# Designed miniproteins, single chains, continued (4): the designs that were tried, part 5

Each design is a single chain, and the fold is of that chain. pLDDT is the mean over its residues in the fold that is shown.

## One batch from the design tools (miniprotein)

Design m12140
Fold by ESMFold2-Fast:
Structure m12140 (fold): chain A 80 residues (1-80)
Amino acid sequence: SWEEFRQEILEEVRRAAEEDGLDEKTKELILRLVEEMLDAYERGDWVSAEESYALLVMMAHVLNAPKLLEVLDRIRKLLE
């Protein structure tokens, strides 16, 4: 189901951010942006989904978060 997929994705993102050593506030912000991206995809709002994805990728690069970047790339491929 979408709910099961959503929960699995959020858990993977949390683990990746944890492995990258990101602080709690940064992890919460990233998880919120991932939820916004997934919600946009579910409702067919491709523009908002792409904007959220671009922001997440930018954050992963700025924060030097390679595990988060890998998970974001996998999410993108699953939703295409």
Scores: mean pLDDT 84

Design m12141
Fold by ESMFold2-Fast:
Structure m12141 (fold): chain A 73 residues (1-73)
Amino acid sequence: GGSGGGTAAANGAQDAIDSGLGLSEEGKKAAIEAGKRSSDPAAGELAVRLAEEAPVGENPKLAKGLKEAADRG
């Protein structure tokens, strides 16, 4: 597989963090689980790291993007 899907999710996570929106506790857990299930371990590890480093907050776009990219990656 390719890292394209996971990279898109990671970019979305970085954009959200830069905007100060953060990621909810539930969203962080979902992103970590999605990253662990990724067919691309490098993209999955990046998604997990970004989810762990994201400040606590609400960002449905980030959570959705991470899930979608992990499902495709």
Scores: mean pLDDT 63

Design m12142
Fold by ESMFold2-Fast:
Structure m12142 (fold): chain A 82 residues (1-82)
Amino acid sequence: SDEELAQEAAILAAEGGDLAAQGREEEAAELFRKAGEVLAKIENKEARRSAAEGFRERAKEAEAKGYKKAAEGAREAAELAE
């Protein structure tokens, strides 16, 4: 279901954020991309666009903190979700 996919993506995104905070940016980027791939399976286009906006904000925050690879992963997740 869309709800189960959204929950799976949210867990992956949260784990990615934790890894980025630990300096494990490549692993964080990979989890963000996986979250984006899960979100791409959601049938509701409005829900996907909302999730993509969330990842764009996450990318801005990561970039501001100097987590360049994590920011790239989050941008890719946003593109995949749309």
Scores: mean pLDDT 86

Design m12143
Fold by ESMFold2-Fast:
Structure m12143 (fold): chain A 63 residues (1-63)
Amino acid sequence: SAEEERIARMIAGLRRALAELDTMNDVQLRVAVHEARRVLAETDDPEVRRLAEELIREAEARL
């Protein structure tokens, strides 16, 4: 379904951002936190929420 494809794209994007955290500067880290918070507001999918919360925690730890 379109929703399943949307969730899969969100998961892929969050995993990519997590993999790239160590290459990000402070501006990019703040953008990543902002985008992860936006994603959390848009879905109740448990895997998307888990990855977005992990991204926020890991990015904030680097700020």
Scores: mean pLDDT 86

Design m12144
Fold by ESMFold2-Fast:
Structure m12144 (fold): chain A 71 residues (1-71)
Amino acid sequence: SAKLEELRRLFEEAVARIEERLRSQGVPQSVIDQIVAQLRQHLEGLVQWIEENNADIDRVKAVIEREIAEI
C-alpha cells in the first residue's frame, strides 16, 4: 500500500532525527546502531499491527507527522 510506504518513510525520518540527536550528544556509534536496530524492529511491528487491525493510516500518519515536527 502506498500509504503504508509513506508511513514507513515517516518512521525512517524519525529514526534519522533520533540518530543525529544521539550522535550530536556524543553517544558512541555502536550504541546508536543498536538503538536504531531496535527502533526499526518495533516500528515494523507497529506497521504490521496497523495493517492487521485495519487502523486509520491517514490519522496515524497525521499524528506521527506532528510528533516528528516537535523533535
Scores: mean pLDDT 79

Design m12145
Fold by ESMFold2-Fast:
Structure m12145 (fold): chain A 103 residues (1-103)
Amino acid sequence: SVAEEIVKHVAEEAKKLSPEQKKELLLELADLMLNDPDPEVRRLAARALEAVLRETDSATALEVRDELVPKLEAALGDPDPAVREAAARALATLEEKVAPLAP
């Protein structure tokens, strides 16, 4: 689908970004996931956020964790089940990425 192609493209482009640009992208996608009135856009943002997190290194994920976790937890309450599911996967991916740096 076009949505799958967009998510793949965003993930591939994210590989080329600096750590600072990746953090900015993750937070922008999180804001889009929470605030867009169109559920299709929120679903796409949530899926892209998950995909970008998979391409994010542990150190960068840890740096953005405190800002990103409250936004992902808020998305678990979204009226759309696909947004909730993608947010849950993104939260799990974020915690997996930071686990190696936990005490």
Scores: mean pLDDT 84

Design m12146
Fold by ESMFold2-Fast:
Structure m12146 (fold): chain A 138 residues (1-138)
Amino acid sequence: LPLFLEAVKNGDLDLADFYLGFLARDYVKQGKIDEAERLAKLAEKLGLYSFAARIYNLLGDYYFEKGDLEKAEQWYNKAIELYKKDGSENPFAYLNLGKVYEKKGDYEKAIEYYQKAIDINPNFTEAKKNLEKVKEKL
């Protein structure tokens, strides 16, 4: 944490991103989910929206793997909101929402989110493959 804050104070956003990414992944690997969430909220308060979004996406992945689809959806939506606030769009967050809705059996919403991922990255092979697979289930 002190090294991360020092990097932010010095305007070294690449170094801050490096420390933040390392710490967030370590917390998630250890099951320290509250610590990862606090780190994301700290990044938001500092205006580091893309960094916070990456942590929320990691939290979404964690809950998706545990089968908690409602929490996975919540965190992926939070990540998307912050990417947009930072002026960017991340196709992986939309791909992940598509997977959440596919697992819920909501194939229409899964198609919508996979299409959004493809709209952002037309060469996104995984999203295209998942889209075609889900269309067959309609």
Scores: mean pLDDT 84

Design m12147
Fold by ESMFold2-Fast:
Structure m12147 (fold): chain A 91 residues (1-91)
Amino acid sequence: SPMEKMRALAEELKALVDKLNKTSSPETAKLLNKQVANIEEALASGDLLALQMSLGSAHLTISTLRLQGLVDEKDADKILDLLNEMLKIAE
């Protein structure tokens, strides 16, 4: 089901963010953890609009950090690809 796939992608997202945070500053790690928490809360609530907004916010945040050189580019690209897949399901 779309929801089962979304939960699997959310778990993968958390693992990729945890990996990215190993090489990120504490400030960047805190910001990324907040984005993941917002997505998990929206997914748990069943609010699809909140989920779409949280995914979009995370995409913008990670894209900005990547462009500023504040996160590992390869790990950030994997997360952005995953967020795009999640956004497609949330349509």
Scores: mean pLDDT 88

Design m12148
Fold by ESMFold2-Fast:
Structure m12148 (fold): chain A 73 residues (1-73)
Amino acid sequence: MSDEEIALKKMKESLDMGKKITKSDKEIGNILFSNIDKSLSDNTSIVDAGKSIEQSLLDGKNLWTDKSNELVS
């Protein structure tokens, strides 16, 4: 495998571990990790994948904030 493929594989392994840890918060966890999984699947270069992951994490943080506001309202 190329170095890019190895790095993307390691990122996916980290995401899978995160999904297992957050399984009790299924909705929020699924939103965050599904967005990151899409970014990894849709990108052909590690640079683009990294940027998409960064954006997905930021978007996920914003979605989590919105969901938290819905739950406490």
Scores: mean pLDDT 60

Design m12149
Fold by ESMFold2-Fast:
Structure m12149 (fold): chain A 82 residues (1-82)
Amino acid sequence: GPKVITSEVTITSEEGIENVANGVGDQMEVNNAKYAKVTIKNLETGEEIVVEGENAEELKKKVKEALEKLGYGKYEITVTLK
């Protein structure tokens, strides 16, 4: 069945955005996943973006773009791997 990983992160910088994006891509690679769905929820505003990717590079790009759109803050990141 799909593997689900949930984490909380506080993002205060562009480096923080890159670290989160890289971390979700790395989870896809470590788990030998062919697909991932990432739910990015701002815990302060309640704003949510869902992104999907079929490889780590695509996923990293989409997560980075989503976090750049939502801005700095405290997030719950849920990664579903297949």
Scores: mean pLDDT 88

Design m12150
Fold by ESMFold2-Fast:
Parts: structure tokens; sequence; C-alpha cells
Structure m12150 (fold): chain A 89 residues (1-89)
């Protein structure tokens, strides 16, 4: 089911963030939010996207000086999450 897949992706995204894999974590969070939205859980999808935006922006700022390419990838993911958040309103 969509809900089961969404929950699994959310768990994997959290694990990726805990391991410092912010790019993978961001991708998994965005995909989880898409599936929660499709399953009819708009409020949870919004919360996940808001969290992803905040996390991607924080990490992009943190890594800007030491790894600009990594920071750019994080910024792009944050922009994607923000775009989706705007779409689901």
Amino acid sequence: SLLEKAIELLKKGNEAFEKGDYVEGGRLMIEAARLFYEAGNKELAKQILEYAVKKMEEMAKKYRDKNPEFAEELERLGQEARRLLDEIE
C-alpha cells in the first residue's frame, strides 16, 4: 500500500540523516511526502516537506565553505521540497 511504502521511506530517510547522508535523506523524505500526499495524508506530507526544507537549508549553510558542491546538491533538494510544499498548499 502507499501508506506502508511512505512509512518505510520516512524511516529510511531518518536513518540516512542520522548517518550524515543528507542527500539520500532528502530524497527519501521528499518521496515519502509524495506518497503520504497520494495516500490522502496532506498534513503529514506538509510536515515532512517543511522538515526537509529546514534540514536541507541548514546543512547547505553548514557545508558551503568546506564542500560547495555538496551544499549545492542540498540546496537543490531543499528547493524541490519547497516547490512540492507550494503545490500541495
Scores: mean pLDDT 88

Design m12151
Fold by ESMFold2-Fast:
Order: structure tokens, then C-alpha cells, then sequence
Structure m12151 (fold): chain A 86 residues (1-86)
């Protein structure tokens, strides 16, 4: 499980759009299964990769996903981090 997330995060860091979609889809699946903690952790891992790569667009996508999952406060924090990457 964690290995798949790490693999997809590495690909996303290399600019693989499909890997980004897969990670977001996995987060959504965990939320549907009631495993909210795992869904949020996947999104946090993506945010870590996006910060390292300075991928503002990816961070905004992650914030949108968190907001749609009901985590508006966390989404706001991710958006603030995107501002600091500039």
C-alpha cells in the first residue's frame, strides 16, 4: 500500500499526469471506504512531492481534493504553502 503511494508520488514528481490522477483516485476510494485518515495521508504525500518540485498546479489540485473531502482547513494550509513556493 505505502509502496504504491511512494511509486506514484515519484512518477508525479517526474511530471507523470497519470500518476497524479491515480493518487487522487486512491484517496477518493479510501474516503468512500470510510478510511478518511489514509485518504488524507495520500494527499499529504502528494503535497510533499509538489513542494519539492515547486509544482504549484499540483498543490492547488490537492487542495481542491481535500476541500471536496470536507477538509477545508487543511486545503487552506496547502494553498498557503503554494504561495510560499514562489
Amino acid sequence: MEEEVERLAEKAREGDEEAKEELLRLASKYFQEGNIEKAVEILKKLAEVAREKKDVELLLGIAGALESLGYTELAKEIRKEAEELK
Scores: mean pLDDT 77

Design m12152
Fold by ESMFold2-Fast:
Structure m12152 (fold): chain A 65 residues (1-65)
Amino acid sequence: DKQESIIEKVFELLKQLSEAKTLEELNEIISNLEKILEEIEDEDIRKIIQEKLDELVEKIKEELK
């Protein structure tokens, strides 16, 4: 299932995001996540993942300041 594979990649990238050590690394992972999110056809699932991404990005940005 293409959508299942895409969701799995999103979770892997979210894990990598939480392990990011530099702002450059964070921005690269965010860019990759945004590209994968565009491939998600289910609007509700995409919204949930976007909310989780926004939460993690904010947390990591605070830690890298």
Scores: mean pLDDT 77

Design m12153
Fold by ESMFold2-Fast:
Parts: structure tokens; C-alpha cells; sequence
Structure m12153 (fold): chain A 68 residues (1-68)
């Protein structure tokens, strides 16, 4: 979708920051998890952004769920 295309254009740092914001909000959380899962399946750069997210304990479980 259009959102996914936009996320792919971001730098690793910008992608990580925006994913942190979306995963922190319960209303956008499941959408962010789905988006992260799609990015991880096809873009190796997403794995580097995920490494940043995994350092935050609150977000770690949400990120792990997206990777399953």
C-alpha cells in the first residue's frame, strides 16, 4: 500500500523512529506490526531498524511478534 512504499523510502534511522512512534500507540500498533513484518520479509535494511527497536524493552515483545 502507499504507506509501505513511503516507509521503504526512509533511512534506517527515520524508519526506526517512526516505527517506535507507531508501536507505542495502541491504535496504530497492530498496523505497525503488520508493516514491520512485510518490511522484514523483503528489505534487509528493515533488520537494522529492528535492532534499534529491540533495545527498548516495551517495544521488544511487539517487534518479536511481528517477526514470527
Amino acid sequence: DADLALWRRLSVDDLAVRLIILLSDPRTRERAQALLGELLREDPRAAEAVAVLMKIPELRELVEAAMR
Scores: mean pLDDT 72

Design m12154
Fold by ESMFold2-Fast:
Structure m12154 (fold): chain A 81 residues (1-81)
Amino acid sequence: SIRDRARSVMSEALSISSSYINSNPTNTQGNTQIGDMTQQVSDLMVQAIQMSDTDPDRARQLVREAERQVDEIRRIQNDMN
């Protein structure tokens, strides 16, 4: 379901963010950037869940956008190390 995908994407973003911050506690700039992107993913997923019954096509687009953002978070995590 859209809600299951949204929860999965949000869980992945939070896991990556937490792992990076715990491994790089003194990298304020990197931690801020990953934190901001994780917040964007969270916001998109909240919107997707809210729209899942009223506009499921838009909700799916928001999930796809958040999946792209998670891929970018992974890239940034790798590039900063």
Scores: mean pLDDT 80

Design m12155
Fold by ESMFold2-Fast:
Structure m12155 (fold): chain A 99 residues (1-99)
Amino acid sequence: VTEYIAVALTAIGAIEDLKLATEAKTKELAEKFARAAIGDARWVLENVDVLPKELAKKLLTELKEAIEEALKNPLLSEEIKEELKEVKEEIEEKLEELE
């Protein structure tokens, strides 16, 4: 039950960090927020099964959309963009499993 709250809050935090990465006006800030979001998103993917299916689908969909927006920021390095694409693919695979 405690893990449920932790996973949901971590997903929300990752989504907010991706929004900050999208809006960032410096490479340093964009990469800082993107790296934080990548770490949190990976942890969410590892623990998403503790969430109710409907909530998991909603949060993963919002996380995927936030990654797609962050990828449009040209200040992100190719390394960070590649990691974001990998996380997005893992989210898409998990969403298919949740059908």
Scores: mean pLDDT 87

Design m12156
Fold by ESMFold2-Fast:
Structure m12156 (fold): chain A 67 residues (1-67)
Amino acid sequence: MAVLLSKSDTEVSEEKIEKALKVAEGQDMAVIPLAPGVVLVAGRDESNVELGVKIFEEAGYKVVKRL
């Protein structure tokens, strides 16, 4: 499954995002940057994808579409 997220107008820390990505690498999911402020979180396990979505939402991203 995959979830498309975009950076909200809320200011986010690049350091916080980078730290979250390192945690996500251990969770059997992929984070694919599509454009500045736009990411796709994809994986086979829904729980791992939802964990990634929550990490990005906490970093100021908003869910645009669930694929």
Scores: mean pLDDT 70

Design m12157
Fold by ESMFold2-Fast:
Order: C-alpha cells, then structure tokens, then sequence
Structure m12157 (fold): chain A 82 residues (1-82)
C-alpha cells in the first residue's frame, strides 16, 4: 500500500540522515520527504523529479550512502507505480 511504502521511505531516509550525521545531510533528507509528500498529495511529477535529484546529489556528495540512496529510489519508484 501507499502508506506502507511511505513508512519504509521515511525509515530508510532516517537511516541515511543518521549515517550522514550532519545538519546539511539531515536537511537534504527532509527536503526529499517534503517533495515526496507533495507528490503524494498533488500527483505533480515535478515534486517526484525534485526528490530524485536531491537523492542523486546526496549519493554524489556522500558515496558511502550510495547503496541506501539506490534502495530509497527503488521505493519511490514503487510509490509512483502504486
């Protein structure tokens, strides 16, 4: 369900933020959550695309969380299909 996907997205995002352990990292993850919530509320693909771009920026700047970012992107793609 959409609710279960959102719960998994939030848990994984929290894990990424904790691993980054910086205010900047936590802010970027919060931005991803904001845009995913806006996408779910509005159906506007622009918010979906913004969330993915921020995730790509996180993976580029912090390669150590790359595998977690790819898992999060997969969950977000499943959210779009649901």
Amino acid sequence: SVRELLDRIFELGKEIAEKLNTKKGRFKVDEVFFYIQKYVETGNEEYYEKALRILDDIAREYPEVGPLVEELKSLIEELKKA
Scores: mean pLDDT 86

Design m12158
Fold by ESMFold2-Fast:
Structure m12158 (fold): chain A 71 residues (1-71)
Amino acid sequence: MAATRLSVEEARALGEELGKNPDPVTATTTLGILAAASDKEGAIALLTAVIETSKDPEVKAFAQRALEKLK
């Protein structure tokens, strides 16, 4: 069975934390690393949470591009 490294709940919590990060460069860098290290479900949950939580359009655009690449 394909195991998730991050549960959907853990990924969502991390995404919310990254979306609230005041430094968009740190947020996008960490997001890219975590998404690459996650399974498909965890990465989708993480990226979606960042898109929903972040107020920065650059961070949102990065997360959206990463979601498209995961498909």
Scores: mean pLDDT 74

Design m12159
Fold by ESMFold2-Fast:
Structure m12159 (fold): chain A 77 residues (1-77)
Amino acid sequence: MEELLEKRRELGREIAYKIYKSILDEILRNGDTVVDGFESIGEYMSAYVKAVAQKQPIPKPDKETQERLLKEIESLL
């Protein structure tokens, strides 16, 4: 059953990559407020979800943070 768990983990990573990449691309085009200080994709996604849930301005990462987050997302492949 190791094979089934491996396939689930692989599918999970692929889905996460597509979702995170899609959300990041959308925010880079339509994000409201430029913010810095995000160290990980998880930290940024938490801030994004919180902003959406609370109907607050969507945090748009600065260029340096964008490059770090993109590298993290690509590492999921």
Scores: mean pLDDT 69

Design m12160
Fold by ESMFold2-Fast:
Order: C-alpha cells, then structure tokens, then sequence
Structure m12160 (fold): chain A 70 residues (1-70)
C-alpha cells in the first residue's frame, strides 16, 4: 500500500472518530462504521509499521465510542 493510501485511511478514521464524538450515529451509520473498522483491521498487515500503530489506536478508540452508543 502506498503512503498516500495509508494517509487517506488514517484521515478517514480520524473523521469517523470526530463525527461519532459530535453526535449519536443512526443504526445504518453504526453498521457502516463497523464495516469500515473490519476492513481497516483486515488491511493492517499491508500498512507500514509506523502507520499500523496509528491505525490500530484509531480503530480501538472508535470501537470504544461505538460501545458507548449501545
């Protein structure tokens, strides 16, 4: 995966985290968020070591936010 693609994934996850902090997601938005996290986790082996740690942290933080809405 290119550095630009990795940066785009990080930015996507950061935006998702901020949106979840600002308002309660709809049921469909929760399902989409879970799907995005599942895809990001599946792609973890393809990321650089530096970005892998950043993405893992963002996934963990977003999963904690999603649990708060249950």
Amino acid sequence: MSQLEEDNVIELLKRLKEELKERKPSENELKIAESVLDIAEALLPEFSEENKKKIEKLIEEIRKLLEEYK
Scores: mean pLDDT 79

Design m12161
Fold by ESMFold2-Fast:
Structure m12161 (fold): chain A 70 residues (1-70)
Amino acid sequence: EEEKKKLEKEIEKLQKTVSMNQKAIDRFKEAIEKYKDNPELVERYKRAIEQAQKAIDNVNKEIDELKKKL
């Protein structure tokens, strides 16, 4: 029971990290639309989105592995 609760808390913490990165991606997409006439800024935000998406993908993989232990 205690071990299961600790795993559930870890999964919740990781899900919160995914949510935070998704919000960052949404902000970067809004920034791209706002600054669409500035190609240098657009490329920086696109790179930031790619890095944030990679972080989400890695965290989701960790969540899936933890869920298998439940």
Scores: mean pLDDT 85

Design m12162
Fold by ESMFold2-Fast:
Structure m12162 (fold): chain A 116 residues (1-116)
Amino acid sequence: MEEEKALRERVLKRIDELITKYQSKLEKENDYFYEQMIEALKRIKKALEEGRYDEAVEIAKQLIDFVEKKFGKDSKEVAELYRLLAEIYRLLGREDEANEWQKKADEIYKKNGIKE
């Protein structure tokens, strides 16, 4: 709570990293899906910069549904967005929701890198 600004800056940096990653994929694959992901991430970033955390949650949930349909529910792309949503819930002070989405992200990361 006392470091809300620092937490918000970390979340904004994560969004910028995701935008950069998906811009690279868009250039290589020319798939309009990545352009739609980038635009949604930019909308989340703007909402967070303006302190509209509830709107950022709604956009992030819509983006998660969209990405799950393309890459599957156990994809690394979905895990990255679950982690982003958890961090937005922490900005709202909603620790129970933050922990639930973080747990979902961690389960996917475990399947992709730790299950061995």
Scores: mean pLDDT 83

Design m12163
Fold by ESMFold2-Fast:
Structure m12163 (fold): chain A 92 residues (1-92)
Amino acid sequence: EVEKAKILLENVKEALSLPEDQRETVALKFLDALEPFLNSPDPEVKKYVIETLKLIAENVPTPAVKARLEQLRAKTTDPEIKAVLDELLASL
């Protein structure tokens, strides 16, 4: 699980080098891939989830990404991930 979350973060970092018109489509796919990790009790998985959410929100702040983050916020029960999503959504 940790390794999968880490690979997802590395893939997001690489995708930020793509042309701007392709970033939103890829970011939405990464947010979909991130959903199974939102409620992980593993602190290392949480670290990679938080880093991934911040990178996407900071680099692809589009209405579609905001809407997907709001959906993930609704599905999140972990208080730490919820707090991060609330902060990111307030800035979008």
Scores: mean pLDDT 80

Design m12164
Fold by ESMFold2-Fast:
Structure m12164 (fold): chain A 85 residues (1-85)
Amino acid sequence: DKEIEEKLKERNEEFLKEMEPEVEKAKNTSEEEGKRMKEEIGERSMREGVRMFMEYSKEKGISEEEGLERIGVERAKEMFREMLE
C-alpha cells in the first residue's frame, strides 16, 4: 500500500525533527554514552513507527496485523536504521 508508506515516510521526517536534540546529544557525548543513547533513540523510533502505522491502518480500515505484515515491519526497520545511521 503505497499511500501508507508515503504517510509513514512523512511522519518519520517529523519524528526525526522531534528527536534531533537527543540525536545531537548522542553525537556530542562520549563514544560509549553516545552508543547507548543511539540504541535508546533507535528503539523509540521503531516503537513510534509501529504506532504510526497501526493508527494509519485503523484509519484505512485494514487490520493492524495485515498492515504490519505488508509494510509496517520493513518501514519500522528503515526508521531504526536512519536514526542510528
Scores: mean pLDDT 66

Design m12165
Fold by ESMFold2-Fast:
Structure m12165 (fold): chain A 88 residues (1-88)
Amino acid sequence: GKAETTITLKPGEEITIYNKSDKAMKVKIEVLSGEGKLEIKDLNGNVLAELEKGESYEVTLKPGEGIIIKNVGDTPIEVKIEVEFEKL
C-alpha cells in the first residue's frame, strides 16, 4: 500500500527522502498550496525538477538513493508526499 503525508515547508526549509530499504521506492511529490517554488535535487546537489502550485514530480529511488526537496521561494508551501515500495 501507499504511505501518504502532507508537510509545510517554510522558505529555505528542506527535507531528505532516502531509500534505506532493499526495494525500489516510488515517490510522488505534489505542491498543494502556496506561492513558493519547490526544488528537487539528488543527493549530489543536481537539480531534477522545480515545482510550483499544482505541479507534481515522480521518481523511483533504488536502494541507497535519495532526493532533497527544498522551498526556494519566499512563502510557505504545502507539499504532499506519497511513497510506495515495489519489488526489485
Scores: mean pLDDT 85

Design m12166
Fold by ESMFold2-Fast:
Structure m12166 (fold): chain A 87 residues (1-87)
Amino acid sequence: SSQLTSEILDLLGELGRLANRIPDPEARARVQAELGEILDLIKAGRYAEAAARARALSEFARSLGTPEGEELADVADRLSELLEQRA
């Protein structure tokens, strides 16, 4: 639906902003790369795969043990839920 598409795009924008706040440059680069992969899958209509990647991104972000990582993980989990609704 148009509403789901809008919400997915909003969450992707939020994830990009949160990725830029990750203090560790290596972790930040990894998150940015994973967001690029998720975006490419969404553009290809591969929503189930994009959802799985968003879930894996959430797990990685939580593994950082930082408040920034936890916040990003929560948004990535929400993105995964919406992508599953599109699949």
Scores: mean pLDDT 88

Design m12167
Fold by ESMFold2-Fast:
Structure m12167 (fold): chain A 64 residues (1-64)
Amino acid sequence: GAATVLATRHELERLLALAPEELREELQKLMDKAIAASENGDVAGVREYAQQMKELLAKAGLTP
């Protein structure tokens, strides 16, 4: 629902704010895909892209 989409968007914005410069391009691509999924009501897609962003940050030694 809308509340889940908004909560996930907030999490995506938070993850992007933690992004180091070297990961910015990959994280931006995932953010763009997540926004597109959100606009289409694809909650599962938004969650998948958010998870991929978390995995990229974790590989860099960052806690999302």
Scores: mean pLDDT 73

Design m12168
Fold by ESMFold2-Fast:
Structure m12168 (fold): chain A 65 residues (1-65)
Amino acid sequence: SGIREAMGMMLASTLKLEGIIDEVRAEGTHFTVTARLESEEDRERLAEMERLLAKIGATVTVTEE
C-alpha cells in the first residue's frame, strides 16, 4: 500500500530536515538511510523513527557516515 511508503518517507524526510539523515531511498516499504549521528539525542530520534516504521510493517537499513 502506498500509505506505508508515504508515512515512512514523511518520517525519514523529517529527520533529513533535522540533519540526522543525509540521504533516504525507498523501495516499497524498505527504507535505506544514510545517517549523521552527532549526539545521543540524534540516536534517540533515529531509534524512534525505526520503532514507528516497524509498527507500520516497514523496514529500515541504516548506514552511518
Scores: mean pLDDT 78

Design m12169
Fold by ESMFold2-Fast:
Structure m12169 (fold): chain A 73 residues (1-73)
Amino acid sequence: MKVSVEILDQTDTSVTLLVTAEAPTKDQAQQAAKDAAQQAAKDLGGTVSSLQSGSTVEDGIAITDLTATVKLN
């Protein structure tokens, strides 16, 4: 399982994250992406306000791209 987190946009009140997760199944990739987004929100001192995700399967590997909006506390 492989997960990466990238900051797409940052303002005084919010951060937009792109999380990409790779796993053997879509369910595992989606869960890994959600867990990573929640952890990144905690590390930023904020909370996840919205999530949008999409998943594909390529050669037996599931890939989830998740866009998360984090509200800064």
Scores: mean pLDDT 82

Design m12170
Fold by ESMFold2-Fast:
Structure m12170 (fold): chain A 84 residues (1-84)
Amino acid sequence: SEEIDRLVEAFRRHARYLFETKSLEEAKEDVLATVRALLRHLGFSDEEIEEVLKRVEEAFEKYGNDPDAFIEALERILREALEK
């Protein structure tokens, strides 16, 4: 979907900006807050939002020292959530 591609690309740019301008902890909190706000705006249920956020937190724990690897994981998580 072109809409999903644009949304994912916007989020990749946002995450990269955060990692370049914020501390690792601030970047994590901002990414989680932004994902939550986005999914709520798109009409996702609280249960669906918490499932996605758990995956984002797990990706941060696994790739938190590698921003590029985290951004790739974030894209996969968002695509899987949005393409259902």
Scores: mean pLDDT 83

Design m12171
Fold by ESMFold2-Fast:
Structure m12171 (fold): chain A 68 residues (1-68)
Amino acid sequence: GMSKEEFLAKLKERIAAALELAKTSLVVARVAIHELERLLQEHKDDPEVVELLKEAIAELRRIEAELR
């Protein structure tokens, strides 16, 4: 299975890509928010993953608000 370190590295890369694309697309912002909220539910007992996902979701929600 995937190590926590590998999972966090891939999640950070995915978040960075989503943030860049979301700035130009409301659809991408909304899809990214939905996917990260799903991951938050799956990893609710891991405080490092929860903190990273909450920060990313907050930034994506800010971008979504600016695009509408």
Scores: mean pLDDT 83

Design m12172
Fold by ESMFold2-Fast:
Structure m12172 (fold): chain A 74 residues (1-74)
Amino acid sequence: ELEEALQLVAEGLALLMEAYRAVAKGPRTAEDEELARLGEEKFAKGYEVIEKADPELAAKLREYAARLRAALAS
């Protein structure tokens, strides 16, 4: 359902932001990488449903996620 997909995207983005906050406090750890991986997995699952229901919203979410990924890669 769309509501469940939106919840998954929200959880995925929250995990990615938590990973970013964790690496800002010290050297990147395996735990930080696992948080980022789980965030990406949840985002991808929700994104597939949203892309079918609302391609314009999906495009905006993709751009936002790309910016977060760039920040995490720094």
Scores: mean pLDDT 77

Design m12173
Fold by ESMFold2-Fast:
Structure m12173 (fold): chain A 67 residues (1-67)
Amino acid sequence: DEKASRALGAVTAARSVANGIPEETIFKTLQSAGISEEEARELIEEAKANIDDPEGLIKKYIEEAMA
């Protein structure tokens, strides 16, 4: 399911950035999950912008995926 895959990718990016995982590793992981290169970059940048509240960003992604 494309929607479920994208939601999982977004949560993965947010947690990985919060845990200090290298950007190259996150990017590769997201692509392996079926996320496009451009979408993976956008998810990583959004995670970086919300580095002080990663749990809030994750909650937002989960709520959006359940809507």
Scores: mean pLDDT 78

Design m12174
Fold by ESMFold2-Fast:
Structure m12174 (fold): chain A 84 residues (1-84)
Amino acid sequence: LTPEERREIILVGASIGILEIQATVALRYNASVEELQKLLARIQEQLKQAQELVDRYPDNKLAQQTVQYAQELEQELQAYIQKT
């Protein structure tokens, strides 16, 4: 809710956004399952950090959206790996 708290949430969201771009590029270039699993591990690490933000700021919509964003990205990449 404070400007500092909001910036902290935005920084985690930005990290997830970078991982989404990396995942998109990897899928476009038909990256190996091993490379996709490395990206999945990094996404899971950011999901954990986003969950800690929700625990600290439970009423913050940006924190909640950040967790949802990371979770959706994790699920999509994991499903793709399973279908390969």
Scores: mean pLDDT 83

